# Designed miniproteins, single chains, continued (4): the designs that were tried, part 25

Each design is a single chain, and the fold is of that chain. pLDDT is the mean over its residues in the fold that is shown.

## One batch from the design tools (miniprotein)

Design m12845
Fold by ESMFold2-Fast:
Structure m12845 (fold): chain A 73 residues (1-73)
Amino acid sequence: GIETLEEVEKALTEALPEKAEEIKKAVDAAKAALEAGASFNEALNILYNSLRENMSPEDYRKAAEIIEEVVRK
């Protein structure tokens, strides 16, 4: 839900502070999707796609690992 996306934003921003603006935009897009009635999995897909387009493959891999860890807990 929204709280999980907020925890994801916090964790990602702490790990990749240089990408804070891109992370915020990606998380905001995922939150907007949830508010519009999308499932959490659909919102996560939007988050992943946005990050993938706006990060290096190395940064994206790190971000994906962090998202997976936060979402599992």
Scores: mean pLDDT 85

Design m12846
Fold by ESMFold2-Fast:
Structure m12846 (fold): chain A 62 residues (1-62)
Amino acid sequence: MEDAIRVVAAALLYVGLKLDGASDEQILEEIRAVIPDPELAEKVVELVKQGKSVVSAYDEAK
């Protein structure tokens, strides 16, 4: 359940930062800050760079 809350927080952060005109690099750094598992965070970031949503990336990475 805690992981679901983090994924929702990361997804909302991604959408908010993108609407505010933040760069993809800034958005990815913020996602890394929300996901405390460094291996999982890096895999999610790589999948997001490939065009997957934060939620889909997290589901595939776990």
Scores: mean pLDDT 69

Design m12847
Fold by ESMFold2-Fast:
Structure m12847 (fold): chain A 70 residues (1-70)
Amino acid sequence: MEKLKEEWARRGAEAVRRAIALGVDPDGALDGVVEDARARAQQLVDQGRLTPEQAQELIDAVTRAAREAA
């Protein structure tokens, strides 16, 4: 779980930085990245691959990293 959180957080931060570099405002970049992470996490919960608690941990990790990147 911890390594998965690190991977998702890193990718989220990179996505935010790229969006901002292309002229997207920080709030828009953050919202887009967090929404994508939420959708993917929910899909994995629906498939029985993650618990709701694990999904929330991933979303929280992505959100924190994305905010730091913005």
Scores: mean pLDDT 83

Design m12848
Fold by ESMFold2-Fast:
Structure m12848 (fold): chain A 73 residues (1-73)
Amino acid sequence: SKAMIDALLEKLRELLEETKQWLMENYGLSPEKAEAAARNLKAARELVGQEGVERLQEMHDRIEKEREKLVAG
């Protein structure tokens, strides 16, 4: 249903925003760099180093799991 799709899209938006805020708070990234890193793990390596990439991979995996729920229907 549309309500289920809207709920999943909202959850994906929240996970991306949480990842962005985490990068800004812990690595001092600008909003633009934090958004790029949240959306692209390769960009993150240049900005946050190995430790940050490991945590970001965990967050990215959570986003992908929610995305899979949208396409598995």
Scores: mean pLDDT 73

Design m12849
Fold by ESMFold2-Fast:
Structure m12849 (fold): chain A 84 residues (1-84)
Amino acid sequence: SKKEKVKKLLDEIKELSKQLPKDVQEDVLALVDEILKAIDAGDIERAKSLLIALKSFIEINGKDQPELQAKLLKLVDEILSILS
């Protein structure tokens, strides 16, 4: 299902986020948890808004790790595409 694909991609974001500095990782994980709650509630518009916030956060805080940043942004864009 689309929901299962989204959850798998969010799990990939969580795994890759382990390579980020601890403070950045904690903020990414908090946003991912809120996105998962929105998905489980069926609140797709809230999930999309939180994904856009996550994308912006990664663009700002991931600059020192450009390859990791690119991988994380690609995963966020894939989820946004599924939810559109």
Scores: mean pLDDT 90

Design m12850
Fold by ESMFold2-Fast:
Structure m12850 (fold): chain A 62 residues (1-62)
Amino acid sequence: PQEILERLKKIMEKLGISEKQAIAVYLAYEENNGDREKTVKFVMEKTGLSRKEAEEAIEIYE
């Protein structure tokens, strides 16, 4: 929906990451059933972001 697209755009603008990396944040959040640590690790693995950046991206998405 429109809300998800706006969240992805905000992540891309604030962190300077690609659309593919922003989509990885979305998938990590949906697939890990609210397990923060697994979500953070997944984002870091898929995007190469630091732990701090991964946590910020997830917070922006939430």
Scores: mean pLDDT 79

Design m12851
Fold by ESMFold2-Fast:
Structure m12851 (fold): chain A 89 residues (1-89)
Amino acid sequence: GALVAKAEALLAEAEKALAEGKAAEAIELAEEALELARKIPDPEVAREILERCIELFLRAMEVDPSLTNECIGNILRAIGDIIDIELEE
């Protein structure tokens, strides 16, 4: 349960950072949540966290378009992780 709680806390902090216009900080927090999602044994919960990371990266690009390339890289990684869950589960 600890990994899920930590990922949810990171996502909440990322949402707060985006609300404050801190796109770079939000991306760093979402990247940490994405790394934790890879360690979550429940594939449904892992997928939900990965989908929330994608949403945060999309919003971060709207807040700071200069970070678009970094956000796209992270989105593609998250999509790859979701595909792996679907193919192995």
Scores: mean pLDDT 85

Design m12852
Fold by ESMFold2-Fast:
Structure m12852 (fold): chain A 63 residues (1-63)
Amino acid sequence: LADGLIEGLKEVLELRGKSELAERFEKAAREGDYGTMRDILVNEAGFSGGSAGLIITGLQLAK
């Protein structure tokens, strides 16, 4: 379930030509490093803090 959201976000990053960010995001997700995941979304992928926070909270709750 959480894997589907991670895969979807990876696709969005790849579509924006940011495959390196997609790989780093997937690695952080596998490690449970939600802080790094949020930093990638906000600081490098251009997501708002609110959107990134909702995504990360959703992933944590899907555990």
Scores: mean pLDDT 75

Design m12853
Fold by ESMFold2-Fast:
Structure m12853 (fold): chain A 70 residues (1-70)
Amino acid sequence: MKTAELVGEVLAAIGALLDGNYEQALREVKRAMELAKESGDENDLRLAQKIAEEVAKHHPEAKKLLEEMK
């Protein structure tokens, strides 16, 4: 199920942020964004956007992912 995979990537991104591994957090967010786009679910997209906003505070490339959502 795409939503379960998305939740897994979001949790992985949170774990990477807590570890200070911002490069890993960016990779997890990129995967979460891909899964959210594939699902087409607005709630999935909002979840991916929120985690991308958090990663963007530490990694500038995450801001580009947020722009791609619009």
Scores: mean pLDDT 77

Design m12854
Fold by ESMFold2-Fast:
Structure m12854 (fold): chain A 103 residues (1-103)
Amino acid sequence: SEEELRKIKSLVVELAAKSLEEALKLIAYLLKKLGFSDEEIKELTGTLPSKEEQEKIDKLLKERGIDLSKLSPKEKEELRKFLITKARMLRALIEGIEIPVPE
């Protein structure tokens, strides 16, 4: 649902404000659930969450009432684009690289 998509986007932004590394782990977890390969995820986020980190993230999503199965295919595609964009921006911030922002 559109509400689930908004909750996921909000959680990514909230987590990024607290910890860029924890936000990238959440993004990596979500990309894996959306069918990305481990190679693609590591290239985009610089990380692959451990089994323990994945369980912690799953618990957090359940606690926040977030269910990825409630997303339509169109909403999953929108989420993919959002996560890729956010991963690039957050990695640049961690690495101290300036990313050109499209005007």
Scores: mean pLDDT 81

Design m12855
Fold by ESMFold2-Fast:
Structure m12855 (fold): chain A 69 residues (1-69)
Amino acid sequence: MEQEGLLEAIDWVEGLRDEGKLSEEEALEVINAIIRFAQEHPDATLAQLLEAGNEVLKKLGKEDLVKEV
């Protein structure tokens, strides 16, 4: 019942925060969106989880950080 892709998606966002590309608050918003999507879609692929994060990045005006999927 583990979504292997969920940990990879979260690690990607934490990497962006650690590189100083996202604030702690921005990273938390992206991570929460990914977790929520995973909870609503237990069969979600990594690509779909990354897309959920990408939507929040676009909302934050950080389209340059969007991960191609």
Scores: mean pLDDT 81

Design m12856
Fold by ESMFold2-Fast:
Structure m12856 (fold): chain A 58 residues (1-58)
Amino acid sequence: NAMAERLRGAADVYRELADTAEKLAKGYRENGFTEEADIAEQASKELRAKADALEAAV
């Protein structure tokens, strides 16, 4: 089903974005940018939740 494949593809992209945000959060934290690290960490969690919701929809 092409629609299911598209939703899975979107979920995969959201997971990659979440991984990137997590790496950014780690980088910010290592350099002492605590507020920016917290924001990036929260963004990563939200992106993972969106990926999970998209996968649950298929």
Scores: mean pLDDT 86

Design m12857
Fold by ESMFold2-Fast:
Structure m12857 (fold): chain A 71 residues (1-71)
Amino acid sequence: SAKAELAKRYLEAMKKWYEKRTGKKFPSDEAAIEGIKAELQKRLDETTNPKEKAALENQLKLIEEYKKIVG
């Protein structure tokens, strides 16, 4: 479906962003997504800015929702 395709594109873009940022490649898309979630969670734990916390929480929720759509 169109929703599944959009979700896959979003997750692929996040994976490429993380690989470019860290210089590392992952053995699977699942491993890449879990790595991205871990980095976002770490940033959430480190920040004291309420606006940044809200943005990071929203990004984590969006990744989880798109992961559910993809399967």
Scores: mean pLDDT 76

Design m12858
Fold by ESMFold2-Fast:
Structure m12858 (fold): chain A 60 residues (1-60)
Amino acid sequence: GTTAESAAAGRAATEEARALGLSEEQIDAVGKAVAGAMARGLDAEGVRAAGLEQIRRLAG
């Protein structure tokens, strides 16, 4: 995928965290997980997976 697709996947993950009622600190943690995945060169699926994994850790 493109950088734009990866960024869109990351935004979707942070919006999902907000929709779940996570705090601003928790949403920031999801954003950092997404940024880390993008820095590692992961595609949109990998970036989304990183964000969702962070949400799962915070919600469980």
Scores: mean pLDDT 82

Design m12859
Fold by ESMFold2-Fast:
Structure m12859 (fold): chain A 102 residues (1-102)
Amino acid sequence: LEELITKLREARNALETAKRYAESGDFEKAAEIAQAVADGLEGLARLSPDPEVQRYLREAAEHARKAAEYAKSGDVQGAIEHLDRAIEAVDKAIEVAEKKLS
């Protein structure tokens, strides 16, 4: 669970990096990072024994995937909105995982 939280914080940092690339007009890098995070979060969801954490991870993966699609199409606003939603879902997954450690 501690390892999961570390990986989720890494995913959150990657999503923030993708958002910065999207804001600077580097849609190619934003899409690449968002897609990689989506794939990683899907993997973590499959390995998570907790159904609440699993739900938030799948929600985050779906938003990261949509962010990658919007970035590829040059839709900056769509990309940023879905990156923000992905970050919010990752934060909720971290919160749930941390509560289960206490």
Scores: mean pLDDT 86

Design m12860
Fold by ESMFold2-Fast:
Structure m12860 (fold): chain A 87 residues (1-87)
Amino acid sequence: DVFKKIKELQEAIREGKSLDEILGLIRKILELIDNEAVLVHLRKKLAEVLGVETNEVTRPLPELNPEDKKIVKEIDKVFEELKKYLK
């Protein structure tokens, strides 16, 4: 269940787990996502959070089903928490 892995990631960030453990959890979450547009969006957001330069233009997400919308919303929120944790 992707939502359980998202909660594990959020907890790991809040507990101050190592970046390697946090990235391992992110990788497992991304492996559970079937929608390519969602994957591209989340990989780009992760690169921005980690301070890795990206030359890709930000595109608005296409119309998503309710589950994919919730996945994007929950992961975006966790990535914002990660961004604060890294600073």
Scores: mean pLDDT 76

Design m12861
Fold by ESMFold2-Fast:
Structure m12861 (fold): chain A 81 residues (1-81)
Amino acid sequence: SKIEEAAKKLLEKMEELLKLVEDPNATEEQIEAAERELMATAYEIMQSLSDEEWKELQEKIKEKVEELRKRIHEALKKRKA
């Protein structure tokens, strides 16, 4: 479905960002570019979905997004240490 495709796309972009922040050879420029791409993807999805579909998407991926956000935060914290 449209919501399932959107969920997959958003999660894939979050996982791409996670891979970059966990990679010691990744540059700050690459990480910032991935963050911008994730934000752009989220915005495009939000604009393509109705308010009801957007809420359904958020509920569907809530747990996985929380997991990935925690991992990204910890990886970024480790890079700055």
Scores: mean pLDDT 84

Design m12862
Fold by ESMFold2-Fast:
Structure m12862 (fold): chain A 66 residues (1-66)
Amino acid sequence: MAAERAAMERLIQETREAARKMSGDSFDQARLDAQMQRFLERTLEEPDQYSAAAERFIASAKAAEA
């Protein structure tokens, strides 16, 4: 469980960085960043509830990629 939690934390952080780069300076980056930070904190507190949905989504995406 600890290993899975660390992996999820890493993925969320990586997704946040990707979103940040995609948005660029033209978009309201501060607002997006605040929202991601809040979601990350929430997910870390309730990993059991959110990990299942996230894992399913990631697995589906990876399967499509090959």
Scores: mean pLDDT 59

Design m12863
Fold by ESMFold2-Fast:
Structure m12863 (fold): chain A 74 residues (1-74)
Amino acid sequence: EVKELLEELKKLIEENAAKIAELTGSPLSPEELAAKVKARLEGLLEQAEKASKELQERLAKVLKEDLEELKKLI
């Protein structure tokens, strides 16, 4: 589930980069922000695949909460 949540978050950020940059007040351009977040999420995905089942479950819960909050923001 962590993998699915990270992919969903990556897609959401890529599709809404301009809106997210505006809402967060990021000094990066929307394209730079999307690229930076995408790279970091891809790194987290690789790390999640190596994580224990318990850690994966904890990460999935946090990611679900963050994703829902982000969806409400955009």
Scores: mean pLDDT 70

Design m12864
Fold by ESMFold2-Fast:
Structure m12864 (fold): chain A 74 residues (1-74)
Amino acid sequence: SPLTLESYEAILDALQTSPQTKKPMSLEELVSLLRSDEARLLELLQTEYQLSEEQAQQFVELLREYLRLLEEQK
């Protein structure tokens, strides 16, 4: 991976700390939602995080890489 787990966390945090974000979710909650209902995660990223559809999809890709690194730590 070109990025460290810490770098992915920083990018994800920066995206959710926009002035329009009402209730940021933890990375564990985001990962859980990605595993159970990706469509709902995309909807929440657009509504809660004020991301465009393109940005929400990019966020999901970053979260998938974060999840891959997290699984490799086991």
Scores: mean pLDDT 70

Design m12865
Fold by ESMFold2-Fast:
Structure m12865 (fold): chain A 73 residues (1-73)
Amino acid sequence: LEEELLEKIAEILEIPVEKVRELVRKPAEEIGAEVAKILGIKIEDLDDAKANAVMALAYISEGKLEEAQRYLE
């Protein structure tokens, strides 16, 4: 279940799933900045889909899988 969410996040963010697995080990508050850095954009420039994927990944890093799933529906 968690792995399936990570794969979906990787597709939305257009980054390798291995990189998403690295990101989920970071504190939730650092994930958005790290994703923006990987994509080469500012955090304000994330579209709704990518912003929701970042929120989902942050919730997964906190162990909140049900909340994360809501951002990826």
Scores: mean pLDDT 81

Design m12866
Fold by ESMFold2-Fast:
Structure m12866 (fold): chain A 88 residues (1-88)
Amino acid sequence: SFERLSLGQLVGLLVLTEAERGPEFSLSELLETAKSLGFRVSRSELREALEELKEKGVLEEVPGRKKRYRINWEALSKLIKEEGLKEK
């Protein structure tokens, strides 16, 4: 069965995806990286997580590039700090 990723797992996934594939990636490339990390996540669960990250400004759609994403590292850093404080 597939599980929802924790924030730590999601951050690790985003970091590795950018390192392996460059600053622009698709949902399919992100899903392949997730599987390489042993994450049991479905495409639908990843899509839901990507939409939430877009709403938080952590992921941005690449201008002129359909269905490709880029990480906003400043927004991601802020999210990690905010969620880390809530988990304590």
Scores: mean pLDDT 76

Design m12867
Fold by ESMFold2-Fast:
Structure m12867 (fold): chain A 105 residues (1-105)
Amino acid sequence: KEADILIYTFFIKQLLEEAKRLVEGARQHVDAMEADPENAAEHRAKADSLIREAEQVIDDVERTLKIAEKLAPLPEDVKNEIKSGIDEIRTELAEVRARLAALEA
C-alpha cells in the first residue's frame, strides 16, 4: 500500500505538471493574439486546443485520484496538495477562457 501511494502520487504529479504546461501554452497563444493580430485566428485555435487538452488531463487526475483512494487511501496532506493543484489549474484555465471571450467580444 505504501508503494501504491508513491506510484499514484507520482503519476498524479506528472499529470498536474502536464496540465500546467498546457495552460501556460494556451496563455502564450492568447498573449500572441494581441501581439500578432494578423495571425490571431491561428493563435485562438491553438489556445482552444490546449485548453481542451488541459481540461482532459485534469479530468484524468480527478479520475485517478478516485481510483487511488479506493485501492490505497492517500494521506490527507497529500490529497489536499493534489486538490489545491487542481483548483489552481482550473482557476488559470477560467482566466485564459475569460481573456479569449473578451478578445472575441
Scores: mean pLDDT 84

Design m12868
Fold by ESMFold2-Fast:
Order: sequence, then C-alpha cells, then structure tokens
Structure m12868 (fold): chain A 78 residues (1-78)
Amino acid sequence: SMMDELLAQVNALLEEAGRLIKELEEGKISKEEFEKRMREILAQLEAIAAQADPRLRSHILGQMQLLRREAEEVLREV
C-alpha cells in the first residue's frame, strides 16, 4: 500500500540518521555537516508526515522527536 511505501521511506531515513550519529561519534563527519544532513532528514520526514494517515503521521512525529533528542545528546558529547 502507499502507507507501507511511506513507512519504508521513513525507516530508510531513520537508518541514515543513525549512521550520521555514529559517524559524528567516530569523528568521521564535522558537526556542521552533521547538522546540515540531519536538517535534510528531518525535512524529508516532515514531508512524508504531511502525506501520511494519522497513525503513520503520529509515528513519524514521535520518531522525529526521539531523533532530535539523540542528535542533541551526541552534539553535547563530541
């Protein structure tokens, strides 16, 4: 279904975000590049949320909130 396709895109973006966090922790990416790419991922998640049904939209918004907290924590530690 279209919602299953959107969920697959969300999962791919969340995996990309996890890789960026790991790369920042390992010193393989700058804070500036991390913040830029993380903003791009969050913008894509927001765009998917706008197309999603209420259940998937709620899930995406929850994942975005968790991702923002994880990013802020890693940026404090590096």
Scores: mean pLDDT 89

Design m12869
Fold by ESMFold2-Fast:
Structure m12869 (fold): chain A 91 residues (1-91)
Amino acid sequence: MGEERQAALRARYAELGLAAGVPEDAPELERELVGASAYDLVARELKAAGKSATPEELLALTKERARTDAAFVEEAHRLAREVLEELRRLE
């Protein structure tokens, strides 16, 4: 059993994508990818600083960063766009 945890994580990524300025009328996958990209950026920043955090702490930190840092939001959108373009090539 992991389906419920995966669905919950994807929902959290979508929430982070909305917090990072993805429109509600955008595709759900785009919100998930922007949220996941933002989460990864914060996780890598903490690792580089020698810090550790739980997944819940990372989600909270990512949401706060998306609210306060426009350059961070732009980078998350850039990374998500690269992933979306790659996915379009597979279809």
Scores: mean pLDDT 79

Design m12870
Fold by ESMFold2-Fast:
Structure m12870 (fold): chain A 82 residues (1-82)
Amino acid sequence: MTAAEIAALIDTLSNSTDPAARAEAARRLGRAFDAEEAIADIEKSLPVKPSALGYAELAGAYEALGRHEEAARAWEQARSLL
């Protein structure tokens, strides 16, 4: 992720009144902050202690990496635990 992309996402989080735009910016920023490592750690913990929050965090990390299909599956798992 480039510095310009990070700056644009931070601007969206700070100034946007649209919750969907803010959520998207947060997911994309996760890519710059070890989203791949987060996915690996969450995938190891979820089979031992499944949680809606864990699957939601996994979905956010996948969205940050542009892996929308895997993110959608994680969102469905999170929903099934609510």
Scores: mean pLDDT 69

Design m12871
Fold by ESMFold2-Fast:
Structure m12871 (fold): chain A 88 residues (1-88)
Amino acid sequence: MAEAKKLLEEALAALDELIKDPTNLEAQQKALQALFKALDLLPDDELLIKAFEYLMEAVKAVNEGNLEEAKKKLEEAKKAVEEALKKL
């Protein structure tokens, strides 16, 4: 599914930017939007659900000032998106 693949590639790009700077709100919004749209297309995809959960945990870590924890959660989210993309 070309549309889902494009959204996952957009999510990966945004997650890479967010891993470099976890406080980058533009990258955060792009990652959230891409994952929400991908979940609308693949609502039962456990890897996308996990990616979204990890991204939310990273956002909480940023809010608490724990950038190292945020980066770890973003790396987990990226791994989940990469695995989901391989299945397409």
Scores: mean pLDDT 85

Design m12872
Fold by ESMFold2-Fast:
Structure m12872 (fold): chain A 61 residues (1-61)
Amino acid sequence: MPTDEQIRTFVDSLMDSIRKNAPNASEEEILRLVRDAAELQELSEEQIEFMLKYARERFAE
């Protein structure tokens, strides 16, 4: 199981990659891609929720 720090690093890398390759992607589209990636990694529901909350916090930046 990944740590909270590893999850944040993963989200940061994924969001940066999405923004670089699809600069016109909406916030909702990015959140969907983050969720899909988390489900592929077989993360727990709590870990998926943590990833989505962190991703939303990055949009506030």
Scores: mean pLDDT 77

Design m12873
Fold by ESMFold2-Fast:
Formats: sequence, structure tokens, C-alpha cells
Structure m12873 (fold): chain A 82 residues (1-82)
Amino acid sequence: SERSDAAAEALNEEIAKEINPLLEKLDVDKAQKVSEYIIELGDKVMKEIQAQSDLSVEEAKELARKKAKEIVKEAKKKIEEV
């Protein structure tokens, strides 16, 4: 749906701008582990947004950006552990 697509785009853009520069500094195996973790967290967030049928497109995007900041924190923590 337009709402789900817009939320996914907003989520991915917020994560990518903070995390991609950090992933580029990692070796391929470590970058893969961090990327898989981010995908798992993102899937959980998107299921939550999709379940909320009353959100507008803009509200879904705002929630996605807010959740993206939480994913960024977890991803940075994972980067320090790999």
C-alpha cells in the first residue's frame, strides 16, 4: 500500500544515512551480520506500522522515522560487538 511503501522508504532512508558510512568501514562478514540484524529489526517495525490501520501516510512516516532512530542505536551497538 502507499502508506506501507512510504513508511518503509522513510525507515530505510533514516537508517541508511546514519549506518551506511559505518558499514563501509567494516569487513564484509561483519557488515553482513549488522545488515541482517537491521533487516530483522526493520521487519518487526514494519509489521507494527502495518497493523495500525488508523495511521495516515504522514503519521506512518513519522512513526517509521522515530523507530529508525531506535534501530540506529541498536545497529551502532551491534557494530561495536562484531
Scores: mean pLDDT 84

Design m12874
Fold by ESMFold2-Fast:
Structure m12874 (fold): chain A 87 residues (1-87)
Amino acid sequence: MKEEVERALEALETLLKEIEELKKRVEDPNTSREELEQYLQGLERTLPQLEKLEEKFKDNPEVQKKIKEVKERIKELIELIKKRLEE
């Protein structure tokens, strides 16, 4: 139980760092449409996985808060990619 919570928090923190680096790539004008579409697909596949994790840790407010933060960052990045693909 405690080890699972710690592992979940570490994984979510790592994911937040990966999202920040991905945001830099998405904001780079040299990033191709193909790369943007690939990033979009990856992010959209991650959201259902986070919802499953949220259900698993429903009784842990610290994990719940972190999942909500990650989901919000992913949604913002998805919107940014969609806007870039529309040019």
Scores: mean pLDDT 83

Design m12875
Fold by ESMFold2-Fast:
Formats: sequence, structure tokens, C-alpha cells
Structure m12875 (fold): chain A 84 residues (1-84)
Amino acid sequence: AEEEIEELVKKLKELAKENIELAKKLPDPRLATAVILRVIGIELDAELVLKKETDPEKIIAKLKEAIKELEEIKEELKKLLEES
């Protein structure tokens, strides 16, 4: 359980970093800023869950939800960059 949480946190941080780097390449700086702020918000929400939640199953579920959201953002960013 703890090992799974550590792997999910690592994946979340890596996806967040990738999304921020992709967002920086967007031609519209306002859209870039909005995406970066959304990614930071997802990371902060995950950090809050890790600090407040004691149930490993709930932590894992929340981390998986955050990772899914970050993966969806990455796919959207890749499509936007291909159209640029």
C-alpha cells in the first residue's frame, strides 16, 4: 500500500512536470498560464490528501484520479501543439 502510494506520487510529479513543460510551448501565454495554474492546483490537492487522509485506499483513489486528470491534460496539450 505505502509502496503503491510512493509510485503514484512519483508518477503524478513526473506528469505535472511534463504538462508544465508542454504548456510553456503553447503560443497563447494566457492559455499557457491557465494550464500551469490548473496543474499546480492538482498537485496541491494531492499534497493536501497525503497530509490529511490516513486511509491508504482513499489516498490511492485520489492519486489515481489526479493522475488521470493530468494524463487528459497532457493529451489535450499534445493536440494543441500539433495544431500550432
Scores: mean pLDDT 85

Design m12876
Fold by ESMFold2-Fast:
Structure m12876 (fold): chain A 88 residues (1-88)
Amino acid sequence: KEEEEILKDIEEALANLPASLEKALEKAKKAGVSAEEWEKIVEEMKKLKEEKEEELKKLLSPEILEKVNELIEKRIEALRKIAEELKK
């Protein structure tokens, strides 16, 4: 049950990522966040992923771990795309 709920939430988050990216970009522009400040957020997220990877590997099944890693990677990539848009 718990594993099924986690997988479903991850799949929904992945499917909604493009819309989430657009909303995040609008919010960042409205808040006056610079591209440099956004890039710092991306670097912190990447660092957290690397630090938590070994911990997650011990706690999660391989199937859930793969989906969680996919979600995290796609979110980091989406945040990087926002930084690129803010540079324009």
Scores: mean pLDDT 70

Design m12877
Fold by ESMFold2-Fast:
Formats: structure tokens, sequence, C-alpha cells
Structure m12877 (fold): chain A 66 residues (1-66)
């Protein structure tokens, strides 16, 4: 369901952002949280196309920030 996907996206993004903030990477952490918020809002609104694009950008940003 979109609710379960939104929960998974939010939990993973919060975990990654916390790690980045502990490393002093505040800008990267903020970008990840913004992308996660966009994905969550899109999923809960039923805009699956926008959600898919936001999730793609989120995954790319998490990988790049590591």
Amino acid sequence: SNLERAKEVAEEALKEAEKLREEGKEDEAMQILRLATEAVVSLLSGDEARAAEAEKRLKEKIEEAK
C-alpha cells in the first residue's frame, strides 16, 4: 500500500539523515529529508508518478552522500 511505502521511505530517510548529521553533513541530510517529504506527500496523495520520481532522486542522493 502507499501508506506502507511512505512509512518505509520516511524511516530509511530519517536513519540516513541522522548518520549524515552526525558526520557534519547537514546540507546533505536536509536534501534527503526534503526528497523524502516530497515522496511521502506524493504517495499519500496518490500521485504515484511524482512519488516514483521523488523516490528515484532520494535513492540517488543517499548513494551519493555515502
Scores: mean pLDDT 84

Design m12878
Fold by ESMFold2-Fast:
Order: C-alpha cells, then sequence, then structure tokens
Structure m12878 (fold): chain A 55 residues (1-55)
C-alpha cells in the first residue's frame, strides 16, 4: 500500500504529465483533508503550492 508521501509524489507526477489538472488535485486534497493529521495537511498544502508554482 502506498504511503501518504508516495501518494502525494504520484499526484505531483500526474500533474506534471498533464494527466490531472490543478483543480482536480485541489478537489482531491479537500476530500481527504478531514482524515489527515495537521502535519499531513501541512505537507499536502506545501506540495500543492510547489505544483502550482511549476504550472
Amino acid sequence: MISFDELLEEMEEAAREGKTTLEELKTFLDSVMPALSPEQQARARERLEEIEKEM
């Protein structure tokens, strides 16, 4: 089973390859946010910001 960090990495790769949009990624993260710890929420937001900067 993929770890949370590996899942974020795969989503980042999918976004870079154009397989998903930034909006789809935001929607996905919003849907899982309530299940994440505060530390995981911070990491998810940081990675989303990095993806957004590259797009």
Scores: mean pLDDT 73

Design m12879
Fold by ESMFold2-Fast:
Structure m12879 (fold): chain A 88 residues (1-88)
Amino acid sequence: MLEVSLSATEVKVGETVTVTAKGPGSSYVVNVVDVKTGRTVATVESTSPVTDLTFTKKGTYQVHVSGLDGSTPPRVVGVATSSDLKVY
């Protein structure tokens, strides 16, 4: 089972939040979703389970992480959603 954790649940604009994925995957797709609109505002592809995010706009966000395997084509082996992140 894939799990995701945030270094903070409340940050100011311009501060960095560290996203940590724990569980299956050789690479990760990190999607930042605006809770109010339901729209993806950022996507980061990484081979690291740790991703740093910086927010430029106030709002409430969720981080959605998909773990991908090493197959060709890559398959989603886990998904996780963070708690709400408040940016003020």
Scores: mean pLDDT 83

Design m12880
Fold by ESMFold2-Fast:
Order: structure tokens, then C-alpha cells, then sequence
Structure m12880 (fold): chain A 101 residues (1-101)
């Protein structure tokens, strides 16, 4: 159902962000934003699995705003690898924002 799809999307995004933080040297400000986004996506997945769809959507929207801010920081990096991650985060944020509308 809708809750299962939301929970799966939130879990997959959180796993990708955890991968990014583990494998790349992320600037401290962006790291803090991504760590908070991971917490919000993990909590949203739990709420969605419980059928609390509106609460899950609210937390996912908050996480999307953090992804956009982190993406802006990474895209401004002189490191082309971080610029590419920033573009990927922005695409994920845009896709989630469209899905949550």
C-alpha cells in the first residue's frame, strides 16, 4: 500500500545517505544536515509502516529541505566527486518533493 511504498523509499534514501557519509569526506555542515536527514527518513519509514502516512510525509518533507541545503554545499565544493554527489542529492530531493506533492 501507500505506507509500504513510503517506508521503502525512506529506507532506500537513508541507506544511500549512510553510504555517502561512509565513503566520502563530506564537509562538517553538510554532514550534520545529512545525519539529521537520515534520522528523519528512518523515523518516516517507521511511521509509514504503522500507517501514519501524514506524519511520515511531514518528516520526509523536512528531510527533503535538508537534502537541498546539503546539495547546495556539495555542488559549491571544488571537489568534482562532491559536486556529482550534490547533483544526485538534488535529484533525489526533487523526485521526493514531486512524489510528496
Amino acid sequence: GEGDLLAELARRVAEYLEYVLKNYDIPPEAKEMLEKAIELFRKAAELASQGKIDEARTLMREAVELLKKAADILESSPDPRLQEIGKELKQIADDLEAFLA
Scores: mean pLDDT 91

